# Designed miniproteins, single chains, continued (3), part 81

Each design is a single chain, and the fold is of that chain. pLDDT is the mean over its residues in the fold that is shown.

## One batch from the design tools (miniprotein)

Design m10981
Fold by ESMFold2-Fast:
Structure m10981 (fold): chain A 71 residues (1-71)
Amino acid sequence: MEEEERRRRLEEAERRGLRVQGPAFEMVKDMYEAPSLEEQLKVALEYREKHGLLSEEGARELAIGMEEFKK
C-alpha cells in the first residue's frame, strides 16, 4: 500500500538524518492546493525567491507537472 511505502521511506530518511519537512515540502503542498497553473507557478517562484529553491525553469516545469497530476 502506498501509505506503508511512504512511512517506510520516511523512517529510513529520518534514520539517515534527512528531514522531509521544511520549505521544499511546504512548497509542494502549497502548489497542490493552488487552483490554477498561474497560482502554482507563483507559489514556486515565491519559494525560489525566499529559500533559493529551484531554477526559474524548474519552477515552471514543476507547476506544469502539478497541473498534469491534477488532470
Scores: mean pLDDT 67

Design m10982
Fold by ESMFold2-Fast:
Structure m10982 (fold): chain A 65 residues (1-65)
Amino acid sequence: MLTPLEQRVLQALASMGGVASVSELARRLGVSQSTVSRALRGLEAAGRVERLPDGSYRFTGGEPP
C-alpha cells in the first residue's frame, strides 16, 4: 500500500490534470521540494508516475503486475 504522502501526491497530480512539476506539487501540498521528490521517486519505482524530460511528473495510473 502507498504511504499517506504518496497518496496525497497522486491525488494532487490527478487534480492538476495528471502532470505537475516538483515545485508545483510542493506548493500545493505545503511541503518541501525534497519531501515531494522522495515521494515521487517511490511512486516512479511503483509505476504510478513517469518522469518527463523537462523534470515534471505524469500520473500513469499503473496497476500492479
Scores: mean pLDDT 78

Design m10983
Fold by ESMFold2-Fast:
Structure m10983 (fold): chain A 54 residues (1-54)
Amino acid sequence: VIESIEEAKEKLSKFLNPAIVKVEKVADGIYKLTTADGSTLEVPEELVEEVKKL
């Protein structure tokens, strides 16, 4: 699970296409974001909107 916006930026920069195409709730307070290249990030609910803006 992503702990900070800085961690999210670092992981997204390593993906081939980091555009977020899917957001789904996978656990209480945790969301799974899927990127256009098929990669995934698990993000706390409070960080989802900030990560989507990256």
Scores: mean pLDDT 77

Design m10984
Fold by ESMFold2-Fast:
Structure m10984 (fold): chain A 69 residues (1-69)
Amino acid sequence: LFERAKEGDVEALEEVVRELAEMGLRGGPVVVMIASMAAAHGLSLEDLEHHPELAREIMEAAERALKRL
């Protein structure tokens, strides 16, 4: 799913965003950034589910990146 999303599959991207929102990772642009960063690092949704600290680190990194814009 993440791999299809980063390749530009809009439907896969929407599904990744929905699944991350269900995990409590809501925030509009932040959620999209998190999904993109996770995919870039080769992390699956299952990896994020089993490692909530990794999801938090990715979220913090995404927030830092957004603040530097």
Scores: mean pLDDT 58

Design m10985
Fold by ESMFold2-Fast:
Structure m10985 (fold): chain A 86 residues (1-86)
Amino acid sequence: MVDQPELARMSAEETARFKALMTEAGKAAQEDQEKFIELAKELAELLRRRGASEDFIKEILEGMIGSLLLNGKITEEQAEELLKKL
């Protein structure tokens, strides 16, 4: 199994994908929650293929949703529903 220190910090490619996802998700989350879920699942699958733990994936996705909420891109109700669907 792959050691997870690099995944815990995220690689440059994963960081770039995360930033792209945040930009698209910020737009989609207000109008199309299913698109946000699809993008989040795509990122989760990428991390799983590299041997990331489910706890690590959950932390990244929760951080992403929390960032969207903090920036006023989604409501608390939308954030809770998105977390349940992930």
Scores: mean pLDDT 69

Design m10986
Fold by ESMFold2-Fast:
Structure m10986 (fold): chain A 67 residues (1-67)
Amino acid sequence: SSLAGQLMDAARRGDEARVRELLAEIRAAGEDPRAKDGMGWTALDLARAQGHEAIAALLEEFLAETA
């Protein structure tokens, strides 16, 4: 989805503030934050690959609370 794509971009860039904003929008819209990009990577995968530990933690917390 468009929001999930924006979340993946923000996670890759290390934009923590944008990740927080997008997670609130994704929750409100009922979109799936676990969506994969063209290479099969999720926003969490991208954050981990780039070493953005704070963003990875935010994504893990969000996924746990929406389970």
Scores: mean pLDDT 80

Design m10987
Fold by ESMFold2-Fast:
Structure m10987 (fold): chain A 80 residues (1-80)
Amino acid sequence: MKEVAERALREARRAPEAAREAIAQGADPRALAEGLRRAAEALRRMAEEARKAGEDEETVELLLEAARLAEEAARVAEEA
């Protein structure tokens, strides 16, 4: 799980800038925002499941931070 969480955070850190670039290239802001919100929800569910499974607190924190960044990217997409 921790390795998955670290990968998710790495991807999420790039998500706001990637969202801006995608919109600049003609991506649908609504579809992009919906996708990013679904990703954030999935990451929050993974964090809750990891916590219930007794995973390291660090793993849970990584997943929650990834979810927060995905939501930030969704807001960027909506504001475009």
Scores: mean pLDDT 82

Design m10988
Fold by ESMFold2-Fast:
Structure m10988 (fold): chain A 62 residues (1-62)
Amino acid sequence: LIKKAKDLEEQQAIAREQLTKLIEEKKYEEAIKLAEELLSIDPNSEIAKNAIKYAKKKLEEE
């Protein structure tokens, strides 16, 4: 398809993979930053919201 309508969806899919990878590598602060960037583009992104909550929870484990 033409990039016009799918470019955003494609970026969301790539960002989801990057978020998952960062979380798996325990780079929680980087995951939060990426997720915040996603929320600035799509405020209703469940992927970004869940990533932020999960990463913050891991950082608060003391």
Scores: mean pLDDT 73

Design m10989
Fold by ESMFold2-Fast:
Structure m10989 (fold): chain A 79 residues (1-79)
Amino acid sequence: SSLETAQKLTRSISTMEKLGVDEAVEYALKAVDAAAKGDVESARKYMEKAVELARKGGVPEEVIKDLEDALNAMIKQAE
């Protein structure tokens, strides 16, 4: 559901902010904006960068999974 997706997104972004991986948060928000505008190509590219930066920053894999699930759900809705 859209609410479940929003909750996963909010939770993952909040956790990344607390861990100080600000660049990953910035790319995650860019992915959200691109998906909302129907720009599937940019949304996927920003998601890839957010995930890469999150892993480099030591974000737990479960949090990265929540981020990927939420962003992929939004991208699928934009298709």
Scores: mean pLDDT 87

Design m10990
Fold by ESMFold2-Fast:
Structure m10990 (fold): chain A 94 residues (1-94)
Amino acid sequence: MAAEELDRVLGGPGRRFAELAKQLSVEEIGEIISLIANKDYEGIDALAERYGRTELRELAKEVVDRIETPEQQAAVGRALTAIANEKYDAELAA
């Protein structure tokens, strides 16, 4: 599970972020993946304000701060992509 992978790589903040990402739209997840990959703190603030997600702002910044290796960054990208694909498939099946 995405939350379990992020918990192993980033600890509690990773798990909490993965759980929060399940509440995001596929479009929001795509945007946040790019912002985290670029360590764009200002972009994360703008995204969270645009969508009214205060918790996303705090958790995304904490995740960015904890990413110190390419392996950790790849794990975040994979986990978020998996969540986006699951949401897309569920919406397509509905």
Scores: mean pLDDT 77

Design m10993
Fold by ESMFold2-Fast:
Structure m10993 (fold): chain A 58 residues (1-58)
Amino acid sequence: SRAAAYAAARAALAAALAEGKSPSEAGQVWHDAAVRDGGASDEEAEAAVVRAFIDLGV
């Protein structure tokens, strides 16, 4: 679901940033998590990446 994809993506992005990865590297990890764990399409993953960056202030 979109909500599950966003939740998985946001958690992965936050963890990657906490580990010192660049926003570009964090965004890639998040995209992969949204598709794999959340069942998101590429379009849904891209939409959620933009939202996650906004929510995390990145």
Scores: mean pLDDT 70

Design m10994
Fold by ESMFold2-Fast:
Parts: C-alpha cells; sequence; structure tokens
Structure m10994 (fold): chain A 59 residues (1-59)
C-alpha cells in the first residue's frame, strides 16, 4: 500500500529531525505519518505516531 510506505518514510524523517533537535518539525512529520497510517488501515500505528508528536509538542 503506497499510503503505508509514505507513512513509514515520514516516520523515519520525523525520527531524524528529532535527533537533530528540530522538535516542531519532527512533530509535524509524526502527525502527517499518523494520518497516512490511519488512511492505510493501521490505526494502532497511527496512534503511536500521534503520541510521539504530542510528546514533542509538550517540550
Amino acid sequence: NALFEEAQKLSRKAIELHKQGKLDEAAEYYDRAAELFEQSGHPVIAEIARREAEKLKAE
């Protein structure tokens, strides 16, 4: 599924941005990944991505 593959790419980008200290940008990529995971039929993975975004926004 192309949506799932794109979501995985966005998640990897979010992890890389987090390692660089770009917390706001990383959170945006996690939120977008979560939306694509939800659209691809992976709600559990989507929820995990949303939680990561919320953690970064809380810093």
Scores: mean pLDDT 85

Design m10995
Fold by ESMFold2-Fast:
Structure m10995 (fold): chain A 103 residues (1-103)
Amino acid sequence: GSLEDEVHLELDLTGARPELMREAKRLVEEIKNIAKKLGDIVKESPDEFEVELTPELQKEIVKLAEEHAQRARDEGRPELSAFAEGLAYLAKTAKKIKFTFRE
């Protein structure tokens, strides 16, 4: 299959599933910190950031997301596990990811 060039992921903490979205936001904030350290932040504001998926950032996101997915699975949290697995998949296939938060 073709790689996705740019992906937008919105975390809506005001809608349905606010608990799931808070946990997802923690994982995304960890990704943001890694991207800052690697210099892979393209754009940043209080409610939004965009990362360019360099090989190093892809590796770190996949590792982090797979670790979170396994923990969520072990804790009986299938929706959080699915979110983390999806994030690992996006990191393998996308060139850029834009994250937005609605609170």
Scores: mean pLDDT 81

Design m10996
Fold by ESMFold2-Fast:
Structure m10996 (fold): chain A 67 residues (1-67)
Amino acid sequence: EEDEEFIREISEKYGVYEEFLRYAMDVLGLSKEDVEEIAREIAAAPRGAPVTLLLKKVKEAFDKLPS
């Protein structure tokens, strides 16, 4: 429930898909802080940026995680 509120809030704030945020938290195991940072980076990207840019940002955040 709290995670759904976080996902909705970040999705609305940064214009990022809720499905992506759920994937990052549930599948990739990213923290809420890391997920919000990725969302900020995506929001700063040019409108209509390709999916490859999103994947690049996800990889960058994942590479920053310790092991």
Scores: mean pLDDT 68

Design m10997
Fold by ESMFold2-Fast:
Structure m10997 (fold): chain A 55 residues (1-55)
Amino acid sequence: GAMEEERERLKKNIERAVEEGLISKEEADKLIKELEEGADVETIQRKAVLLVIRR
């Protein structure tokens, strides 16, 4: 469904942010784990954005 598609897209965006050097692999791994453990997509997206803008 749409939520699963958003989760997969967010994971890809997080992985790309690591490749771009915007966040660390450790930070990305933690976000992906939280997402896999059922964390809200919007919450994880917000956390990722905050990590990017604080670099």
Scores: mean pLDDT 79

Design m10998
Fold by ESMFold2-Fast:
Structure m10998 (fold): chain A 80 residues (1-80)
Amino acid sequence: SREELLKQVEEHVEKLKEFLKKNVDKEVYEEIEKLLEEALELLKQYLESTDPEKKAELQKKLDEILEKIGELLREELAKK
């Protein structure tokens, strides 16, 4: 179900946050945490929307946020 999928994603995000809090700088963690919260909100809107144009717009915003998170993680994990 959509509700079960959302709860499962929320659970994975919480586990990711716990991992990141231990493995990245506090300032970088706080930035990623904000982006993850924004991504979850967009995902909720995406799952609730029935408008294909609105879904496409929300998907684009989600992709942009996930790419930013990926960039921050790559930069942090690549530190020597």
Scores: mean pLDDT 83

Design m10999
Fold by ESMFold2-Fast:
Structure m10999 (fold): chain A 67 residues (1-67)
Amino acid sequence: SEVVRALQITVDSVVDSLRAAGAPADVIAQVKALGDQYVAAVEAGDEEAARELAQRIGELVRQARES
């Protein structure tokens, strides 16, 4: 779907941004894995899992950028 494609592009963009900023490889891998899980949860219609994953991704990205 268009929404899923847009979400995947967003995940890839966030990963690329963190890589360009010099984030640790393990943090980049974790964001990628959580992002893939988020896309899958959205596709499955699991709104609760998607919300929890989005919050976790946001917090991890924020912490990486605040260091």
Scores: mean pLDDT 82

Design m11000
Fold by ESMFold2-Fast:
Structure m11000 (fold): chain A 87 residues (1-87)
Amino acid sequence: SIEEFLRLVEETVAKLLAGKMTEADLAAFEAAVAAFASTLDPESAARLRQMAALVREAFRNETDPRALHDTLNRVLVLVSEVARRLR
């Protein structure tokens, strides 16, 4: 459901901000995004895939705490846009 997916996004953002995210968490998140995106329209699916790419980039490559926070705010905006479209 969208509610379960939103909870996963919130948990993932919290783990990234706390520095507690693991490769297993990333893999589970990306699998959930792929599964959910496959059930959506192309535009919503594209937004979810963009969100997953931002999460991956933040986890693997972001060393600046401010840029990390800005990227995670963009993640939350993208998922909110998808949730709004699904109503």
Scores: mean pLDDT 81

Design m11002
Fold by ESMFold2-Fast:
Structure m11002 (fold): chain A 76 residues (1-76)
Amino acid sequence: MRPITARELGYAIGLAYDLLREAEKNGLSDEEVIERLAKEVQERFGLTPEEARDLARLAYGFAKGILEWEEEVAKA
């Protein structure tokens, strides 16, 4: 796996967060979000499909955690 920079990871997390919020409104599956994210980071950063999917899964996990934390705080 190519070393991912903090900026690339940060960008991917932000994009994943936006896509997850869109998915919540539009009924996109988790896999569709990951695939869309992987395509966008692949094009932006010149990653291989495998590297892009790995980055997308990592960013998706972080963004999911942020959304779950926001929901928990809102219910407190």
Scores: mean pLDDT 78

Design m11003
Fold by ESMFold2-Fast:
Structure m11003 (fold): chain A 99 residues (1-99)
Amino acid sequence: ALREAEEALRRAEEAARRAREAKTAEEALEAAERALEAAERAVRAAREAGRLEVARRAAEAALEAAKAALEKAETLEQITHAIGLILRAIGLLLDVELE
């Protein structure tokens, strides 16, 4: 559980970095989706291990990645997708904080 949570957190943070460094909206959105997926795994594993700080950091990384994707979005579809990722990341963060 803990090792899985830490690995998933590292993946979320790496995906967030890729989203910030992305040169295209498509690349940033793909990175943001991977960050959210990794954050969801990190939250699940961290909850099993009792490590809420790892879960919060992962959720924050997913939110950062989604915001980077929104900044790079050029079409209404891309903007809508990025907003959806932001809302999911906020929901994940709230789930961690309110648990």
Scores: mean pLDDT 86

Design m11004
Fold by ESMFold2-Fast:
Structure m11004 (fold): chain A 95 residues (1-95)
Amino acid sequence: SDELRAMQAEIEAGKRDLLDYGVSDLNELLEALPARPSQVPALERTLAVYEDQLELMKELSKFYPRTPVQIKFEEELKKNVALIRAQLAALAAAG
């Protein structure tokens, strides 16, 4: 869609960090459009942040019962991590 291509162009231009987008919007973008080599540093930073966040959420769940909202957010983050890893692997395979 024009909206997803505009989002990709904004990220490519460095006008906005991937972390400034909603997790669901990033999931939609990563499913719809192949990542570009110029996006690798931004994808790696986003991956590191989301993996750290998931680990912190897991540790906190030992002390506090998780809410349905937290469970849904964790599922979205896990999906995002999987999509970023897939895109990075595809870019590495392409050269």
Scores: mean pLDDT 77

Design m11005
Fold by ESMFold2-Fast:
Structure m11005 (fold): chain A 62 residues (1-62)
Amino acid sequence: GGPGAERGARAGENAARLAEMLGLSEEQIKAARDAAEKARAATTGEEAERWMRLASQHAGVG
C-alpha cells in the first residue's frame, strides 16, 4: 500500500500491543490485531485510517 497505509498499519499494530500490555480480553486483543492486519493490507490511506481507527476502538485507545 501507499505511505498512509503503512503508517496506519503501524499505528494499528501499536494499538494492539497496548491492548495486550493493558491486559484487555483476548477478544479485544484479537479484534485490534485483526483491524491492524486489515490496515496493513489496505490499498489506500483512507482505508488504512479506517482500520487503524477500529483497532484503536477495540483496544480502548482513542
Scores: mean pLDDT 68

Design m11006
Fold by ESMFold2-Fast:
Structure m11006 (fold): chain A 55 residues (1-55)
Amino acid sequence: MEARIAALVEAARGKSLDEQFALLQAATAELARTHSLEEVRAIATEAARRILAEL
């Protein structure tokens, strides 16, 4: 989980708001393949918070 969030934060660095949004949507879709809806929601929310706070 943390490795996924760290990778998203790193990938979002220096990108425009539109590109950051696209990354979050793509990552959420990927997570949905391997995680339950509850887990996807928790991971997506935490990733979004970290990306917005760090960038």
Scores: mean pLDDT 69

Design m11007
Fold by ESMFold2-Fast:
Structure m11007 (fold): chain A 103 residues (1-103)
Amino acid sequence: SVTQPASVTARVGEEVTLPSSSSAPFEAVFWYKERPGEAPELLIMNTSTRAAGVPARFSGSGSGTSATLTISAVQPEDEAVYYSEAVVDGEVLRGPGTRLTVV
């Protein structure tokens, strides 16, 4: 399984880290941004590689069972649900998502 906190609150201009943990060591982690009524946006692939067109303020890192998505200089448009998908033993395990609220 993949565990993510249900909600995180950040202020505009703040740096925020969104954690994710898997029940077993992951091979890779992917991060997606989702808003109601919109298609999921891929942000990070292979744990730390930013997807094309994604702003430089988004970064990913992780090893073993722990991964993080870091958002520097948070903007109002970053308010969304962020989903972590971990590849564990050849299977894709999706986390429950973290809702980021920007104030």
Scores: mean pLDDT 86

Design m11008
Fold by ESMFold2-Fast:
Structure m11008 (fold): chain A 67 residues (1-67)
Amino acid sequence: MEKLTELLARIGRLLQNPVSKETIEELKKAIEELRKYLAEHPDLPEGVRRVLEQAIEDLEALIKKYE
């Protein structure tokens, strides 16, 4: 839980900053960490899993817009 909370907080901070190449690279890393977390924790509550899957989709759409 603690690792997930820290990861989500980091993503939230990145989204508060102006979009830059550096921010996009950090968001890409955060998405990979989220995907790894989901793969390593198949027993996550359904509500949590759904929120994380949606967050990944939203972040990927954001990155695609600025590529």
Scores: mean pLDDT 77

Design m11009
Fold by ESMFold2-Fast:
Structure m11009 (fold): chain A 72 residues (1-72)
Amino acid sequence: MIDELAEASQRALDAINALKKAGKTDLATKYGKELQELVERAIEAISAGNTEEAQRYIDKIRELADKAEKEA
């Protein structure tokens, strides 16, 4: 699960960095804040032993990565 969170977060971060390089700074900032919140919630769920909730946040991070990649 931690490995999945790390993979999803890195993919989203790479996509957000591509937006910054493309000059889409406002969008990159917006998605960066969304990523930070989702990662925080995922870590909280993992720490609480709530695997199902953690997986939902990891899935949302993957959705954010897909969205950011389409905007680049």
Scores: mean pLDDT 85

Design m11010
Fold by ESMFold2-Fast:
Structure m11010 (fold): chain A 97 residues (1-97)
Amino acid sequence: LSEEEKQRLIEELERVTDEAVELAGKASPQAKQAAEDARGTFRKAVEAIEKGDVRKASIYATAGALLFVAASIITGNPELGELARKAVRLLGELADA
């Protein structure tokens, strides 16, 4: 991937995770916290990819996805699970760069 394509993927990932936090926040403070923790964990996954640490990237991506699943369960909103799936896909595209 070009640097421009990598930056676009990072921006899209940030947008998707911000959307998940906003959606969770409309339901409950607990769901918002879980989604915020997930967003922070995905940011750590991006940092691990930038450093070439594939193992840490996989761990953080998995942890972030599970936190979004928790937010989805708390809110009863399956859209949070869809946003988690999109975030993991974007991380995979960035890792394959």
Scores: mean pLDDT 82

Design m11011
Fold by ESMFold2-Fast:
Structure m11011 (fold): chain A 85 residues (1-85)
Amino acid sequence: SKEELVKKGRELLDEAIRLYREGKWDQAAEKFKEALILFGEAGDERGVIAGLFLVTSLMVEAWLNGDEEAAQALRDAYKEALKAL
């Protein structure tokens, strides 16, 4: 159901944020990508917009902090998510 896809997408966003804070950039990026795809599949436009904004915000934060690995992982996830939507 669409409701199940949205719920799982939110859970994946929460997991992605946790992994990002733990420095697990590649795992965080993958979970962000999965969440965005699920929101897209559910037709949850607000979820897609919110998720993309969150990834962009974290990417900018990583760039400002000089964290090249985090910035690159998030940038790659953003590009892949846009291609899959």
Scores: mean pLDDT 84

Design m11012
Fold by ESMFold2-Fast:
Structure m11012 (fold): chain A 100 residues (1-100)
Amino acid sequence: SMAEELLRRAEELLERLREAAEAGDVEAALRLLHELTDVAEELVATGDEEARRKAFELMREAQRIMDELAERVDPSQARRLAVAATAGALRVVGAAVDVE
């Protein structure tokens, strides 16, 4: 199904985000978070309850990864990571409301 394919892509992007964060690559982490957010938004838009739940779980894990990276970089980069993570979470929540 489309939801299963999107879920696999989201899990792959989350793994790449973890690798970028472990490497301290802020620019790669920001790009991967944006791509993951786009896929999570599509997962929510499918209207599938399991896909929606998994999208929120993946975004929460992504935020945790971004928070951990933020502790290891300078304050200006830490703020960029925090803003991006918050914006991503708000986009996915907004998509869930729009499926009424």
Scores: mean pLDDT 86

Design m11013
Fold by ESMFold2-Fast:
Structure m11013 (fold): chain A 68 residues (1-68)
Amino acid sequence: SAEELEEEIERLVEEAEKSTDPEEVERIVKRLQELAKELIELTKDEKVEKRMLGILIRVQEKLDELKA
């Protein structure tokens, strides 16, 4: 369900924010991309899509900082 997807996404975002391991954050980014795509396709809601894209950008920025 959309609620279960949103809950998993929220947990993964929190894990990414707390992690200092670039390999762990990279795995989380890949999983978030899969879940975000599924949620966007399921809801077809422009606001959900924008929110998901914002989340992906923030986690990717953290990954880029850890790799720098």
Scores: mean pLDDT 85

Design m11014
Fold by ESMFold2-Fast:
Structure m11014 (fold): chain A 81 residues (1-81)
Amino acid sequence: KVVVTPDGVTILDENGNVLGVATVDPYSGGLRGLLDAAKEALKYTKEVEVLFDKDVPDSLRQQVITALKQAGFKIVKEEVI
């Protein structure tokens, strides 16, 4: 599972263990470390569910989806919580 908040992204395994974290740059609004975190998580799973906090801006949502697809994940579910 991938959990997205306005402050960053956390990639979790099926047991809730953290596989990777990316942080939102406060000046650019861009994500730092997401591709590296995603590639690490890909060693454990190729399919991912993405959970977006309701306060996540569309630009950040697009960055997360693009980075996960670029890393090689199949996105099986997208939800806003």
Scores: mean pLDDT 76

Design m11015
Fold by ESMFold2-Fast:
Structure m11015 (fold): chain A 102 residues (1-102)
Amino acid sequence: MEKKEKMKKLMEETISYLVEAFRIAGLEDAARQAAETLKELIDDMVKGSPEQAYETAKTILAMVKHAADVVTRINPEAQPAADRAVKLAEEAYKIAKELYES
């Protein structure tokens, strides 16, 4: 899989787990809004320059980490899904950084 395609797939999986975490916390409306916002950022990241992709990936990672902290405070049962979302976002960020440094 090409690095750019792998980065996109990891970010799409990040959305899936983050949405699951929000649903476990009972935040269905927030889940939909977060998914829409992140899908737009992912599209911009894939279409952008390596520098823009790296900056966008940093923004997504920060947003996912903050959301994970919020949902796990509301319902600790959201922790596994939230942790998985953070891990996937970190893996995608790592790819964006590698593409930028190339």
Scores: mean pLDDT 85

Design m11016
Fold by ESMFold2-Fast:
Structure m11016 (fold): chain A 71 residues (1-71)
Amino acid sequence: AAQQAEDDALAARFRAHVEGRKAFYEETLPAATPEEQKVLEEKITELDGLMALPRAEQAALARRYEEVRAK
């Protein structure tokens, strides 16, 4: 179905963005101050949580993100 294909594409895009952001935070972490490291570690943990979500939930989040970005 068209909706299933759209949700799969959104979920794939969402995961790619989350992985890219996590990689950037992990790369930044060794150069950060202890206070910044704590914040980055919390963000990485949040991103890991997002990656663990079902595809349908990831697609829903991506759709809301695109709506906000379009405004």
Scores: mean pLDDT 77

Design m11017
Fold by ESMFold2-Fast:
Order: structure tokens, then sequence, then C-alpha cells
Structure m11017 (fold): chain A 62 residues (1-62)
């Protein structure tokens, strides 16, 4: 697809990249992988996004 003005939104691509990382690293909790897949299915879902942030915070603070 051609760029159309002010589109900087590669959010889906960023999510796919993070999901690939999470699946490649067995130390990443399955809950994070599942939440990333849910967010990819509905990227406008703020509740899923908030849950992902909470899970990532817990993971990084361990």
Amino acid sequence: AMPEGDNSDSFEEQLQRVLAWAKADPSVPEEIVRTLEELLADPTNKEVLARLYELLKEYLEK
C-alpha cells in the first residue's frame, strides 16, 4: 500500500513484532502472548491494551 499523508500508524506491525518476540522467548508469560493476540484482533480495545501494559509492567519488575 502507498503512504497516504500523515499515516505513521504501524501499530499492527509493531504488535506483530512484539508478539514474535514474546513467542520466541519461553520466559515470557503465556498471558502476555494471549493478550497481544487479542489486541491484534481488536487494536482499538482499550481494556485489552490496559491489561497488556499491566502484564508487561509485572514482567519487567520481576
Scores: mean pLDDT 72

